# Designed miniproteins, single chains, continued (5), part 87

Each design is a single chain, and the fold is of that chain. pLDDT is the mean over its residues in the fold that is shown.

## One batch from the design tools (miniprotein)

Design m19015
Fold by ESMFold2-Fast:
Structure m19015 (fold): chain A 84 residues (1-84)
Amino acid sequence: KAEEVRERVLELAREAARAASEGKLEEALRYAAEASRLIKEALEEGILSLEEAEEIAREALEIMAEETTDEEVRERLRESLEAA
């Protein structure tokens, strides 16, 4: 279900944000990559529309960016999430 996918992705985004705030960039990138994979799989399975997938990805990026002021960290998290 779309709502369950959204909940899981946002949970991973919060874990990524937490890891980033602690300086654990490797962990943060891993969570971001897993969130990206879940969005991609749900889109391929027809659980999410393209618009829903884009909205969830945007919310995840906002959560991840919340705890970091480093532009390089933000860019790396964005790239990891956008990996298709």
Scores: mean pLDDT 75

Design m19016
Fold by ESMFold2-Fast:
Structure m19016 (fold): chain A 74 residues (1-74)
Amino acid sequence: VKQAETIALDPSNAVAEIVSFGNQIGYPVKVVIEREGEKIADETFKDSVDVQNWGIEQVKKGIIQEGDKITVSQ
């Protein structure tokens, strides 16, 4: 079982990091985003395209913020 964690530097970089971790761990992956201990996103992605499409929407809506904790796992 592989898991990776990071802190968002900015929303666009956060999406790129999720894609990178998904490629390293192997799809499908579960992505959890936490802010101040509260879960703000909990999604499963089948491939990197799924992550990128979701990520573009999150960036446009301002949902992902600098400092958010991102966990990617199988």
Scores: mean pLDDT 79

Design m19017
Fold by ESMFold2-Fast:
Structure m19017 (fold): chain A 73 residues (1-73)
Amino acid sequence: MDAEVARKALELLREEGGKFLPLSEIVKRVAEELGLPQSVVRRALQRMFPLLVAAGVLEQRRVGRTTYYALAK
């Protein structure tokens, strides 16, 4: 479950070509693609994204109360 959610999120971020997307938009689009509730997707991404940022796979940016993610170059 978590691995498939992460794979779909990474695929989405690759399609955006290094563009930063808010976590809420990533959650919505992944949930729509996989037919899962947004709450399930959000929890999975909140577990995996910090590890992917630490590993240098993703970049994170916070603007106000919104957290954005992009695929690292």
Scores: mean pLDDT 84

Design m19018
Fold by ESMFold2-Fast:
Structure m19018 (fold): chain A 70 residues (1-70)
Amino acid sequence: MVEEAVRVATGMGYGFSVRTVEEVPEALAKAREAGADLAAARGMALATFRMDKSTSEEEIREAERLAEEA
């Protein structure tokens, strides 16, 4: 999936550990600095929130917005 494509493209060198929606832009900025595929990096960041059932729909929507703007 997207995660596998990012690992291949970036040499498996970066970790995505996003706890809150506020951290999404910073994580994507670091991915950009590392030369990662931004579309794949956005998908990975959002997957963290989408797979966590405790994340509200508002939080998912805000994370998507921040990822698009990053």
Scores: mean pLDDT 60

Design m19019
Fold by ESMFold2-Fast:
Structure m19019 (fold): chain A 71 residues (1-71)
Amino acid sequence: GPAEEALKRARAEALAARLATLPADALVSIGQMMIREGVAPELAREAIRRARAGDVDGAARLLAQAYYESQ
């Protein structure tokens, strides 16, 4: 329901904030692992592109979204 979706979004935002403290290479590695494990591969692929372009915040948000969509 709406409360569950709001909680999922809040958790994704909290995870994104933590991931955004990591270097871009670490975010690329996380995205590559997600692709290998079949976890939201299109979101993970876009996150890798953003991390390589220096958009760490954008990459972190996409990886967090991918993680919670797989739960």
Scores: mean pLDDT 86

Design m19020
Fold by ESMFold2-Fast:
Structure m19020 (fold): chain A 59 residues (1-59)
Amino acid sequence: SSSQLQQAIDDAQQRGNQAMTVNQQQAIDRLQDALQRTTDPVHIANLQDSIARLQQLLK
């Protein structure tokens, strides 16, 4: 039935999304580490913006 094929497609998409999420989370973790080491307000603002943009992609 078409429902079995749709389930297989949905499962494959979910696995792909999980891999993408892990990669994006690692990027966020690296940026958060950089944020902890940064004292320049301009760099802090840029890092916070980058983190927020990546977090938006995970929603």
Scores: mean pLDDT 79

Design m19021
Fold by ESMFold2-Fast:
Structure m19021 (fold): chain A 86 residues (1-86)
Amino acid sequence: GLPSEEGLKEAEKSKEELDKIEAEAKAAGLSDAELVDRIMAREEAIDPSSRVSLPEGMTAADFLALVEQRKAELEKLLEEAKKAKE
């Protein structure tokens, strides 16, 4: 089933914010660890009660791979929403 209109707006906003953070980090020449810190700060700003922390043994690269998977899921959701508008 398709998510609610509110869910689609949140998906679009989440993808846009993640893309913006990654683009700004790349432009500033930030390391993977600094990019992770910015993404975690964004998650804390959205839901302060659900503070994101890296599991023991997880690297910045591992975390960024999970972020890319999440972005792909959000993009798929948004593409399904675009098709539903036709």
Scores: mean pLDDT 72

Design m19022
Fold by ESMFold2-Fast:
Structure m19022 (fold): chain A 64 residues (1-64)
Amino acid sequence: VSEEVFDLEVELALAYIQLAIAKITLERLKKRNAPKSQIDQVENEIKTLERRIAELEAQLAKVK
């Protein structure tokens, strides 16, 4: 039980870090007038990470 909670908390923390990096990357790409394809890729990554975070938070709420 405690190990499962720890694993979920680690995955959640890593997902938040990845989300923060992706958002910073998106801002930098926009400032550098990067190709729309690169901007779209990072925006899709952000959406995927936000969904993953919601799923992990829901799982953690059920265990805690």
Scores: mean pLDDT 83

Design m19023
Fold by ESMFold2-Fast:
Structure m19023 (fold): chain A 79 residues (1-79)
Amino acid sequence: MKVTIEGLGDKGLKELIKAVNDGATEVTIIDDLKGGLAEGRALGLSEEEIREAAKLALEQIKAQLEARGIKTTVIIKEK
């Protein structure tokens, strides 16, 4: 089963978890790195720092899914 997730906000994370539980073998994640901008700014982080943190989070999610045998593709949409 192949699934595409648009944005890893609350809804995207729930959809990803459901897809994994439903036996997804391949996942494509499309993200614009804008998730957490409001929270990051509230913590005094720059947009560059927030984008870097979002990239690291996506890489970690990809690594965990691939460790479970799920082929994972991440597509970053900037601007």
Scores: mean pLDDT 77

Design m19024
Fold by ESMFold2-Fast:
Structure m19024 (fold): chain A 98 residues (1-98)
Amino acid sequence: MKLVERLRAEAERELARAEAAFAAGDYTAAYAHARAAVAYAEAAAALPEASVEEQIGLVLRAIGAELDAELDIRRGVPVSREEAEAAIARAREALAKL
């Protein structure tokens, strides 16, 4: 699988996790996974024009966003339904641009 396709697959997986969490009423997890989905989608979009050094930075930033999401869930950072819904909408938009 090409790196771009792998980053897209990770973005789709994180969006699915965000939507599942939202349906369960877990707005913190929904928001966190939606932000991780955006990071992977933005990395996938930027990758084709990026230098090798920039590609490394993009991948590390996306992985960092996923780790930050997991940490926010464990800390129980309070998130409203409206914030979670807006984050999911942003993630869907970012994926649609790929």
Scores: mean pLDDT 86

Design m19025
Fold by ESMFold2-Fast:
Structure m19025 (fold): chain A 79 residues (1-79)
Amino acid sequence: MEELGRRLEEALAAGDVERAAELAYEIMRILGKELAKKYGEEAAREFAEKAAELVLEETGIPALAEAVLRGGLEGVREA
């Protein structure tokens, strides 16, 4: 996880939106799955939705926000 977070920061600093979206999807897939197992599917879905909203507000990059949402929801589905 830490390694993925660092790579995401590097991609964002480089302006590599495509790479950043791939990394954000993978991070959120892992987190969504873990949260669904610990707190249930509903709580994990709400987390993914809020994370995507926050990313859109902070970055203004719709592709990144979509990757966050889709990754999180995929993680929930895999739990």
Scores: mean pLDDT 85

Design m19026
Fold by ESMFold2-Fast:
Structure m19026 (fold): chain A 71 residues (1-71)
Amino acid sequence: SKEKIIDQLVDEAVRLLKLHEQRTGRKFSREEVREAARSLIRLYAKYFNIELSDEDIERAVERAVERYEAL
C-alpha cells in the first residue's frame, strides 16, 4: 500500500539522520530534519519510481520530524 511505502521511507530517512547524529555528536534541529528528510524521501521516490504528491511528501516529512524527536 502507498501508506506502508511512505512509512518505510520515513523509517529509512530517520535511520540515516540518527546515524549521522551519532557520527557528528550533534542533534538536528526540526528544520534541518525537515530539509534532510524531504531530500531523502524525494530521492527514494525517484529511485524506486514511487509516485508521491507534494502533499504526500510533506506529510512524510512531518512524520519524520515526529519520529526523530521521539527517538
Scores: mean pLDDT 84

Design m19027
Fold by ESMFold2-Fast:
Parts: structure tokens; sequence; C-alpha cells
Structure m19027 (fold): chain A 86 residues (1-86)
């Protein structure tokens, strides 16, 4: 397929993977899930505000990743999951 290898080097596809993985890692290791939730909500607001400056593909990927991250955080807060077992 054309351009797939080109995209791997710092492209939208690689950035999407890094963003998703980074968000999930922070959720698992965060001691302050409420603070992280507020920060992600803030990032989502920034994305909406700067939609015209971002490619449609990247905007969709970021929006989906943030939405999924918010759902996971809300679930963990509700269940009282702690990122650091004693």
Amino acid sequence: MAAAERLAGGSEEERREVIYETLMYHIKNSEDLEGLKKRIEEWREELEKNKSEISPELYKALTEALEEALEEIEKRIKEGIKGKPS
C-alpha cells in the first residue's frame, strides 16, 4: 500500500498510537484521576477550539482517544481503583 511506511516516521498514525498509549499509561499510573479527568476535559476543549488547525484524521483520532480515556477514568474513580498497591 502506498505511503504507509512514510507515515510511520512521526506521522499522524504514529502520533495517534503514541497519544493513545500515553493516555492509558497515565490513567494506570495516576494517583490523581480527578485531576487527570479535568486535564483531559481541558484538552478536549482545546481540540474543539483548534479543529481548523488539525487534520480531520488527527482530530478524529484525538477526540476518540480522549473520549475513551475519560470513560476509563470515570470507571476507575467510580470503582475506587488506585494506581499504586502498597
Scores: mean pLDDT 68

Design m19028
Fold by ESMFold2-Fast:
Structure m19028 (fold): chain A 70 residues (1-70)
Amino acid sequence: MEELIKELEKIKEKIKDASLEEIKEYIDKVLLKITEFYEKHKDDEEAIKKLQELEEELAKVANEVSQKKV
């Protein structure tokens, strides 16, 4: 769990430097992985909560970059 979250955070930082198209593609891939984790750990509320926070933060970064690059 922690290792996955850390990897995701590093990817999130890299997204800030990527192009709008690359960011969209990356977010789609990360969201797919998050969805898979949800299905596997839906009985673990703590893990789900952390994934939800990551998902929201990713969406926030994507929205911010989209506004700046348009």
Scores: mean pLDDT 69

Design m19029
Fold by ESMFold2-Fast:
Order: sequence, then C-alpha cells, then structure tokens
Structure m19029 (fold): chain A 81 residues (1-81)
Amino acid sequence: MKVVGHVFTMDYKNPEKSKEEALKAVTEKIEEAAKEFNVPKDVVEQAKRAAEKAIDYIVEEALKKKEDLTYSLMLHLPAGE
C-alpha cells in the first residue's frame, strides 16, 4: 500500500477555488505515486474520484459551520511494489 496525503484549508467563502486547488494538489501527488509504483490507470482514476468525494464532504461541512476548515486527506493506493 502506498499512501498519498495532503493537508488543506477549505475556505467556506470561496469553496470552489479551495476545492480546485485541493484537487490539483492531490491529483499531482496521485499521478506522481502512480508513476513511481506502477499503479494501474483504473486504480489512479478510482483514487482521484475518492479524493473528490472526500473534498466535497469537507466543503459541505465548512458551509454548514460557516468556518474555514483545515483537514488532512489520506489515500491508500494498492500497488505491486
């Protein structure tokens, strides 16, 4: 298992921009890990979708609380090495 982690701050006043920046950062880390550990493309796409769902959840929580939230996203990638 390979772990991809990133710490974000969700800005409840600008959730779209915060989500975009978080997705870009996590996607870059997922792609980097995939190249290093020969992770299959299907697994990479699943990890990206899981990251987006997690970020959407944090957006909803920030909007409910009307507060900026700092959170950590940890993704476990199945890899052959």
Scores: mean pLDDT 75

Design m19030
Fold by ESMFold2-Fast:
Structure m19030 (fold): chain A 97 residues (1-97)
Amino acid sequence: MSREQLEAEVHAALAAMYIALAKKILERGGDPQEVVDLIKLAVKHLERALELGADPETVRRLADDIYEVADMALQKGADPELVEEVRKEIERIRERA
């Protein structure tokens, strides 16, 4: 495995961690806007993972997880414009994976 592949795996793992944290915050009745901020961090790490050659199946699965959490945040009162920005970034990532 190359250094780039290891870095891709680390960025994918960080994306998964931010997704899991965002989900727990929503489950505990936390601020949906803080959840949007966390999933934006997940998106940035997922983009970097894709650039570094992360497995396309892993990228698509994490993109689907981000989309699900974004929809949950919207249902809990997050800003629709910010949720739509995350959704568009995820669709772009899926197109490249």
Scores: mean pLDDT 86

Design m19031
Fold by ESMFold2-Fast:
Structure m19031 (fold): chain A 110 residues (1-110)
Amino acid sequence: SEKERERQAAASYSAAAIQMVGAETEEDLGLSKAKELIEKDPSKIKEAAELLRRSAEDAKAMVEGAESNTKKVKELGDEEMAKKSEELVDRAKEAYRRLEEAAKKVEEEL
């Protein structure tokens, strides 16, 4: 039914939003922890780089989850919900990109 399709679209949108929040949380916590490691002990720069790489891989999995759920929103939902879901993917990708850039910058100081 149309109502069942709408419910499935909303569920997939909510799942995409959860993945986006997860990716942004990995960015926030990963960057904060790496900064604390380096500021307290500069010799831990390698540990900070490894932490940022792990946070980036976790965020990448969340990007893939957001993309998978957004694909379902595009199949089941309306055009407006699809656009909003694509914005969630873009936010998750930006979080992943920032973690990758931070890891690379720390690695360049090794």
Scores: mean pLDDT 91

Design m19032
Fold by ESMFold2-Fast:
Structure m19032 (fold): chain A 84 residues (1-84)
Amino acid sequence: DKLFKEVAEELLKLLYDLSEMTEEEKKKAIENISEQLKKLLTEEEIKEAVEKDPLTGVIKKIRKKEGVNISDELIKEEVERLKK
């Protein structure tokens, strides 16, 4: 529960400029991302993903469950591009 929300907060920071969002918008976005993560990953799977490389590991597991296999390098490039 808490772990899913913490990962959702980190993903939100990568995808959106938080300074442009209200507190209600941030809370709703975090809850929506957290619920999507719960549908795609078990609590054990997200814990394992976070232990290796929090964002890359989680994104890779999500993509794999969606039937897409992409390299860690491509995921890292995508994450770094979003951090601009």
Scores: mean pLDDT 63

Design m19033
Fold by ESMFold2-Fast:
Structure m19033 (fold): chain A 78 residues (1-78)
Amino acid sequence: SELEAQLAAIEAKAKELGLSEELTEILLTAARALYDGDLEEIRRAEEKLLELSTTDELKQQILEVLGPVQRALAARLA
């Protein structure tokens, strides 16, 4: 499954970057919500990520992890 492959990639990247379990769980939830097109769930995940991204480094790492998911969705919609 494309979604399962993306979720596995997110987990691997989050572990590589040393992200917390809590942050990793939110990133996985965000990816699932993006694939489902669940706007409410996406907004909740964004709000949680914004609260936890307390440093510029952490914010950059979050964008690095989610970037491939957003690009895959853009390709699917094209």
Scores: mean pLDDT 75

Design m19034
Fold by ESMFold2-Fast:
Structure m19034 (fold): chain A 94 residues (1-94)
Amino acid sequence: MEEVEKLKEILEESYEEVKKNKKNIKKLPSEELLERAEKITTELIDLLDKLDTEVQQKVRDLLTEFFTKLEEEDKFSSEEILEILEIVNEKLKK
């Protein structure tokens, strides 16, 4: 599906952008981090809800694999993961 392939490209591009800028990503206070996470996650859910149901499941699986890799293998911080997700949301809007 074109939507799944496009998301894979967006995830890869967003990962590389954040990886290059890791030194510029500031640690946030817990309250601000939680508020930012809620806003970004809500926006992502709204974007995904516009997709066909079959595509939504494949996208959820792809996102789960991607974020698991970021946390377990690449050891990205919560702030870095949120930055990736924010870039993904912006690119999904076109």
Scores: mean pLDDT 76

Design m19035
Fold by ESMFold2-Fast:
Structure m19035 (fold): chain A 90 residues (1-90)
Amino acid sequence: MSREERVALMERAGEEVREAAKRAEELRAKYGEEAREQAERLEKAAEEAEAAGDDFMAAVALAQLAGALAALGETERAEEAMERARALAE
C-alpha cells in the first residue's frame, strides 16, 4: 500500500473505533433507561402489595426488582431488595 493509503486507513480505523465506543455507550444508556423504568414500576408494585398486606406478592415484586437493579449495576440496592423479599417470604 502507498503511505497515503495507509494513513487514510489508520484514520478511518480510529474513527470506526470511536464510533463503536459511542454506540456501546448509547446501547448501555438505552438498556439502562429500560431497566430503570422497570425497576420504578416494580418498586411501586411492591409498595402497593405491602400496603394491601399481600406479603407474598410484595416479595415477588421485590425479587424481580433485585434482578432489574442488578442489570443496572446497582448491586447494593439489588441485595437490599432481595433481603426484603426474603424477609416478607418468611
Scores: mean pLDDT 74

Design m19036
Fold by ESMFold2-Fast:
Parts: sequence; structure tokens; C-alpha cells
Structure m19036 (fold): chain A 55 residues (1-55)
Amino acid sequence: SADDEIDTLRANRDAFDRIHAETAATLSPEDRAVLDREYDETVAQMDAEIAALRA
């Protein structure tokens, strides 16, 4: 169901947030800026998918 898929996407988002935080802590400021950009793009796509499933 859409609700089950939304729950899975939310769980994946939480895991992604945790991995991002752990990885960012190990990087130079320059590499972190690249990671943060990629993170923002991925998060926007995940949020759009969740919003579409709610419609």
C-alpha cells in the first residue's frame, strides 16, 4: 500500500540522514560541501516521492 511505501521511504530517509552526519564528520570542508549538495538533492527527491504518494 502507499502507506507502507511511505513508511519505508521515511525509514530510508532516517538512515540516509544518519550516514550523512557520520560521513560529513570525517571529511574536509571542501569535500563536505560536495556531500552536502548531494544530500540536499537526494533529500528533495525523497520528499517529492513521499508527497506524490500522499496525493
Scores: mean pLDDT 84

Design m19037
Fold by ESMFold2-Fast:
Structure m19037 (fold): chain A 85 residues (1-85)
Amino acid sequence: LRERAIELALRAAELLSQLDDPRALDALSLTQEAVLYLNEGNYEEAAKLLEEAIELLDKLPESELVREARELLEEALELVKELIE
């Protein structure tokens, strides 16, 4: 679960890095920070950061890259929530 969540978050980060929008860069930073917390086993903070990244993506103009990044982050968030007791 953790390894899969990290994989999905990193894939979303690669998509977000292709966008030159400052809000996408903010979402990228939150996603990268979430990966650090996942590696440390702090799943509650990782979940909060992923939720914040998803909220920022909802403010971006709709595009295929934004849609795919959001889907990856939402899947990662669901897996992280399974790690929280």
Scores: mean pLDDT 83

Design m19038
Fold by ESMFold2-Fast:
Structure m19038 (fold): chain A 71 residues (1-71)
Amino acid sequence: MSAERLRREEVERRARELKEFFETEGLGIRDVEKVQQALAEYEEVIEEAGEVDPELAEELREWLERLLYGK
């Protein structure tokens, strides 16, 4: 129970940190390597979220897709 909640909180924190990166730095960065690295990490966060909370994983996935294809 507690371990599951801590993992969910960790996923939410990691997602927030990566979103902040994309909002502040990522959109202005032309370094493909840095962007790809952040995207790969965000994808790992989505996979981990899917094991803990499928709804959270879907929300994170939609946010990423909107960032990549909605612009």
Scores: mean pLDDT 74

Design m19039
Fold by ESMFold2-Fast:
Structure m19039 (fold): chain A 71 residues (1-71)
Amino acid sequence: MSPKEKALEKLRAYKEKLVELARALGREDVVPAIEAVFDEAIAEVEKLTDPEKIEQVVREAVERALRLLGA
């Protein structure tokens, strides 16, 4: 599996898990923002070829979503 394919799989998995976590915490208000963060990251990764830049986008998306949850 290519670095891009792995990154896209990770982003989809993190989107699902962090949306579930937001709902479990009663933070339904931030769900659309979390979804937007990961959808934007997926679109960005699809345009990239550099594995280091792809990994940076994944990391930044997760960090941004966690900040939305107050972590």
Scores: mean pLDDT 84

Design m19040
Fold by ESMFold2-Fast:
Structure m19040 (fold): chain A 94 residues (1-94)
Amino acid sequence: SPLEEVEEAMKKILAIVEKAVKEGKPLSEEEVKEINENLATIKRQLMANPELIDEIKKRLIELIRNSDLPEEVKEKLIEELEREAAFLREVLAA
């Protein structure tokens, strides 16, 4: 399921970032690679399923809000996600 694949990818990203924030350490090269691979999975699902962009956005926002990240970080991630979703809707509608 595209929705399940996107949710699993986001959960992996959030777990890596939450651990780094909690430990006060910069992301390792392997952690950055894993984040980028999961972001590529999300982007691929959005491009393949433009009709699901709004549902994917809602589910990703819910996961971010339910994470243990600082509120400032959550707000920035949600704002960026909404910006990217708007851009993809415009590009894919053309």
Scores: mean pLDDT 83

Design m19041
Fold by ESMFold2-Fast:
Structure m19041 (fold): chain A 108 residues (1-108)
Amino acid sequence: ASPATIHLTLSHDPSKPPLSEAEKEAVKERIAAALEEARRTAAEGKTVELTLENADPELIAYAARAALEVALEHGVTVEFTAPATPEILDAMGAGFTEAIAAREAAAA
């Protein structure tokens, strides 16, 4: 089968108020559920779509970290659709760095 794909659509509007802690937790649960589906269906080549509207940098970093962990572990392709703002790019970079560090620690 073709490689499974996780497609993440991310947006952030700095003019909107930050998400509440309960809203952030709900978004993290949605991210985890989508990634678990991608992990389970990796051999079937399915595409899992996840849209995060008005995602805070914390949630972008969480999504980037978790998506890269699944990609490295299961050979899933990760695609991002997001504005190329410094804030979003920094958050994604932080998430990727955390994923790589976690794998290096586990391999030691």
Scores: mean pLDDT 76

Design m19042
Fold by ESMFold2-Fast:
Structure m19042 (fold): chain A 74 residues (1-74)
Amino acid sequence: LKEEVRRVGERTIEVLDELIKRSKDPEERERLQREKDEVETMVRLALESDDEELLRALLEALRRKLEEAEERLK
């Protein structure tokens, strides 16, 4: 479960980094950077936690963020 959270989180960060790199709008870059910071925090919380319900909630949230980020990349 922790490994899945880390994997999804890392992929989400990669996609967000690509979106930031491609963005020419300063406001969009700020929003993407905040999303990236949030994902990094979620991954850190997951790695420090042994609460299975928290880990599942974080995984679901990260999967949604990844889907949204990948949709923007297209």
Scores: mean pLDDT 80

Design m19043
Fold by ESMFold2-Fast:
Structure m19043 (fold): chain A 82 residues (1-82)
Amino acid sequence: SKEAEYKAVMEREILKTQIELSQIPGLSEEEREVILDELAEKALEVFKEAIKNNWSLDEFEKKIKKLRDEALKRAEEIAKKN
């Protein structure tokens, strides 16, 4: 189903983010978990919107990748402040 395709994209991008967060020096485990949880919550909201509005898989993937980029930028800013 289209929902299964969206879920696969979402899970892949969240996993990639988890890996990249683990590579940021100066970021605590607790800070990584908070950022990842917030990304997962935002991704779920985007998933619901994509289903409701019948987005293309391409549009969905672009939106999820933007959320990932924002999460990583926030992580870098937190790490620099630490």
Scores: mean pLDDT 87

Design m19044
Fold by ESMFold2-Fast:
Structure m19044 (fold): chain A 60 residues (1-60)
Amino acid sequence: APQPQIRLSRAEGEVLKAVLARDPNASRETVRQAALDAGLTPEQAERVAEAYEYIAKQIE
């Protein structure tokens, strides 16, 4: 399968880092909601959630 290099914006990356630092076992929905709460658009929130899911799948 292709390994897409998920490139996040600075704001998207900061949200992802904050969620991982607080709860490394957070669900995809928790990550997406955190991005929305941080003022990101639904599209940006989905990108952050996808990046998180990709990282989680690499561990599992």
Scores: mean pLDDT 74

Design m19045
Fold by ESMFold2-Fast:
Structure m19045 (fold): chain A 85 residues (1-85)
Amino acid sequence: SVEDQAMDLLKQISSLLDQGRSAVDNGDIASAKSILDQTRKLMKQFMKVYDQVTDPALKRKFAISHTAASIEMAGIEFDIRLLER
């Protein structure tokens, strides 16, 4: 279902963000940047699937998860910039 696709994408995004954080913590900036680029592509795919979700309650829940992922991405990006200074 569209809802299952959205949930799968959010799980993949969460896994990539965990990997991105680990890469930053290990000083692997190149891997962290690559992971963030992949995460951005999945976030874009998620928005296309999200537009097809008709259940307002699930749509709201997915929007919250997407916002949380965006905040986590911003945190990782900020840490990368600090390491590159």
Scores: mean pLDDT 89

Design m19046
Fold by ESMFold2-Fast:
Structure m19046 (fold): chain A 62 residues (1-62)
Amino acid sequence: MSEEVKERAQATRDAAIAVAKRFGYSDEEAQKMADIAAKLVEENPELSGGEALKIAFDEVKK
């Protein structure tokens, strides 16, 4: 996998944690969102970080 994809996955993790904490989610929920979003970017390199974040947030909210 390319370094670019790894960098985007890390940026997506950081963004997910920041957004989750801003909206009052727990540290555990924020970490789960970050893990899901990063994995989505790594497995689907064409997927944007924002799209991965939306999917991760929807998954955790259920």
Scores: mean pLDDT 78

Design m19047
Fold by ESMFold2-Fast:
Structure m19047 (fold): chain A 74 residues (1-74)
Amino acid sequence: SKAENEELARLVEESMKYAIEKAKEAGALTEELEKKVKELLKESLEAIRKGNIEEGLKKAEEALKLLVEAVAKK
């Protein structure tokens, strides 16, 4: 349902905002990385809200991998 898709989108958004904040605190978040991660998050949330759950989760996973790799390199 649209309500379930919106709830999932909110959970993904909150989780990603937390990950972005932690990467920033770690000094791992460059301006270029922040822009790319935010764009992937936007695409993820739009896909989830449209019911394209698999596509949306793949975009969120890609964004998370970029943040994890950036933190691991520090």
Scores: mean pLDDT 86

Design m19048
Fold by ESMFold2-Fast:
Structure m19048 (fold): chain A 94 residues (1-94)
Amino acid sequence: SLSPLEKEILEILEELLEKLKKAKTGEEIRNIADESGKRLIELAEKYKDPLAIQLAREIQNALVHFGEKNVPIEEIIKKLKEMSKVFLSLLQDR
C-alpha cells in the first residue's frame, strides 16, 4: 500500500495530468507545471523527505522546460506519466 506522502504525491500528479490535458498554450503549460511543481516540493518539504524534494524539483524543471520548448501536449503527458512512474518507484523501493 502507498504511504501518506506517496498518496498525496499521486493525487497532485493526477491533478497535474488532468490540467495539462485541458491546456491550450505553452504559457498555460508553464503555469500549470510551476504551480503543481511548487505543490509537490512543498509536500515533500512538509514530510522532510530529501529524495522526494529532489525528485519533485526534477519534475518541475522538466515540465517548465517542455513548456518553454513548445513540446506537444501529448508528448508532455507521455513524459509526465513516465516520470511519475519513476518517481513513485524510487520512493517505494527504499
Scores: mean pLDDT 80

Design m19049
Fold by ESMFold2-Fast:
Structure m19049 (fold): chain A 84 residues (1-84)
Amino acid sequence: AGYVIFATSEEAAQRAAREFTGKEAVKAEDVDEAVDLARANPGGAAYLLVPDLETAQKLAEEAAKKYNAEIVGAGKDTVVVKIN
C-alpha cells in the first residue's frame, strides 16, 4: 500500500514519509493526484500541503471515506492515510 500525507509544511510531510516508508514523498497538487500516486507506488508516499491541521484532518477523513482508505497516523502538523 502507498500513503497520502496531509501536512502544514514540506519538512513535516517528509518527516512523516520517512517514518512510514523510509523514503521521501512526492508532492501532489490535489487529493485525487495524491491517491493515484499512492496507488501507483506501493510502499511510497505522496503529500499535500495544507494551511492547518484542521484542514489536514478534514481532507484525510474525506479521502478515507471516498477511497476506502485508513487514517494510520496523526501528529501536530500531519495526518497520514494508508491507501489500500
Scores: mean pLDDT 87

Design m19050
Fold by ESMFold2-Fast:
Structure m19050 (fold): chain A 63 residues (1-63)
Amino acid sequence: MVEELIKKAREAAQKLVDAGKVEAASRIYQEISRLEREYQAGADPEEIVKRLNEIIEEAKKAL
């Protein structure tokens, strides 16, 4: 589940790049990388999933 959401979040960031919103995309990529590191460090998967879904929704609203 987490890996699938990371993929979707990265796809959403790529759509922002394609739309010319490079700064917004860069912020999202940085947040995804941070969440990936937190997940690898043993953070609660439920919190990671919640934050990834929030990032995906923010990316959709930015489009």
Scores: mean pLDDT 82

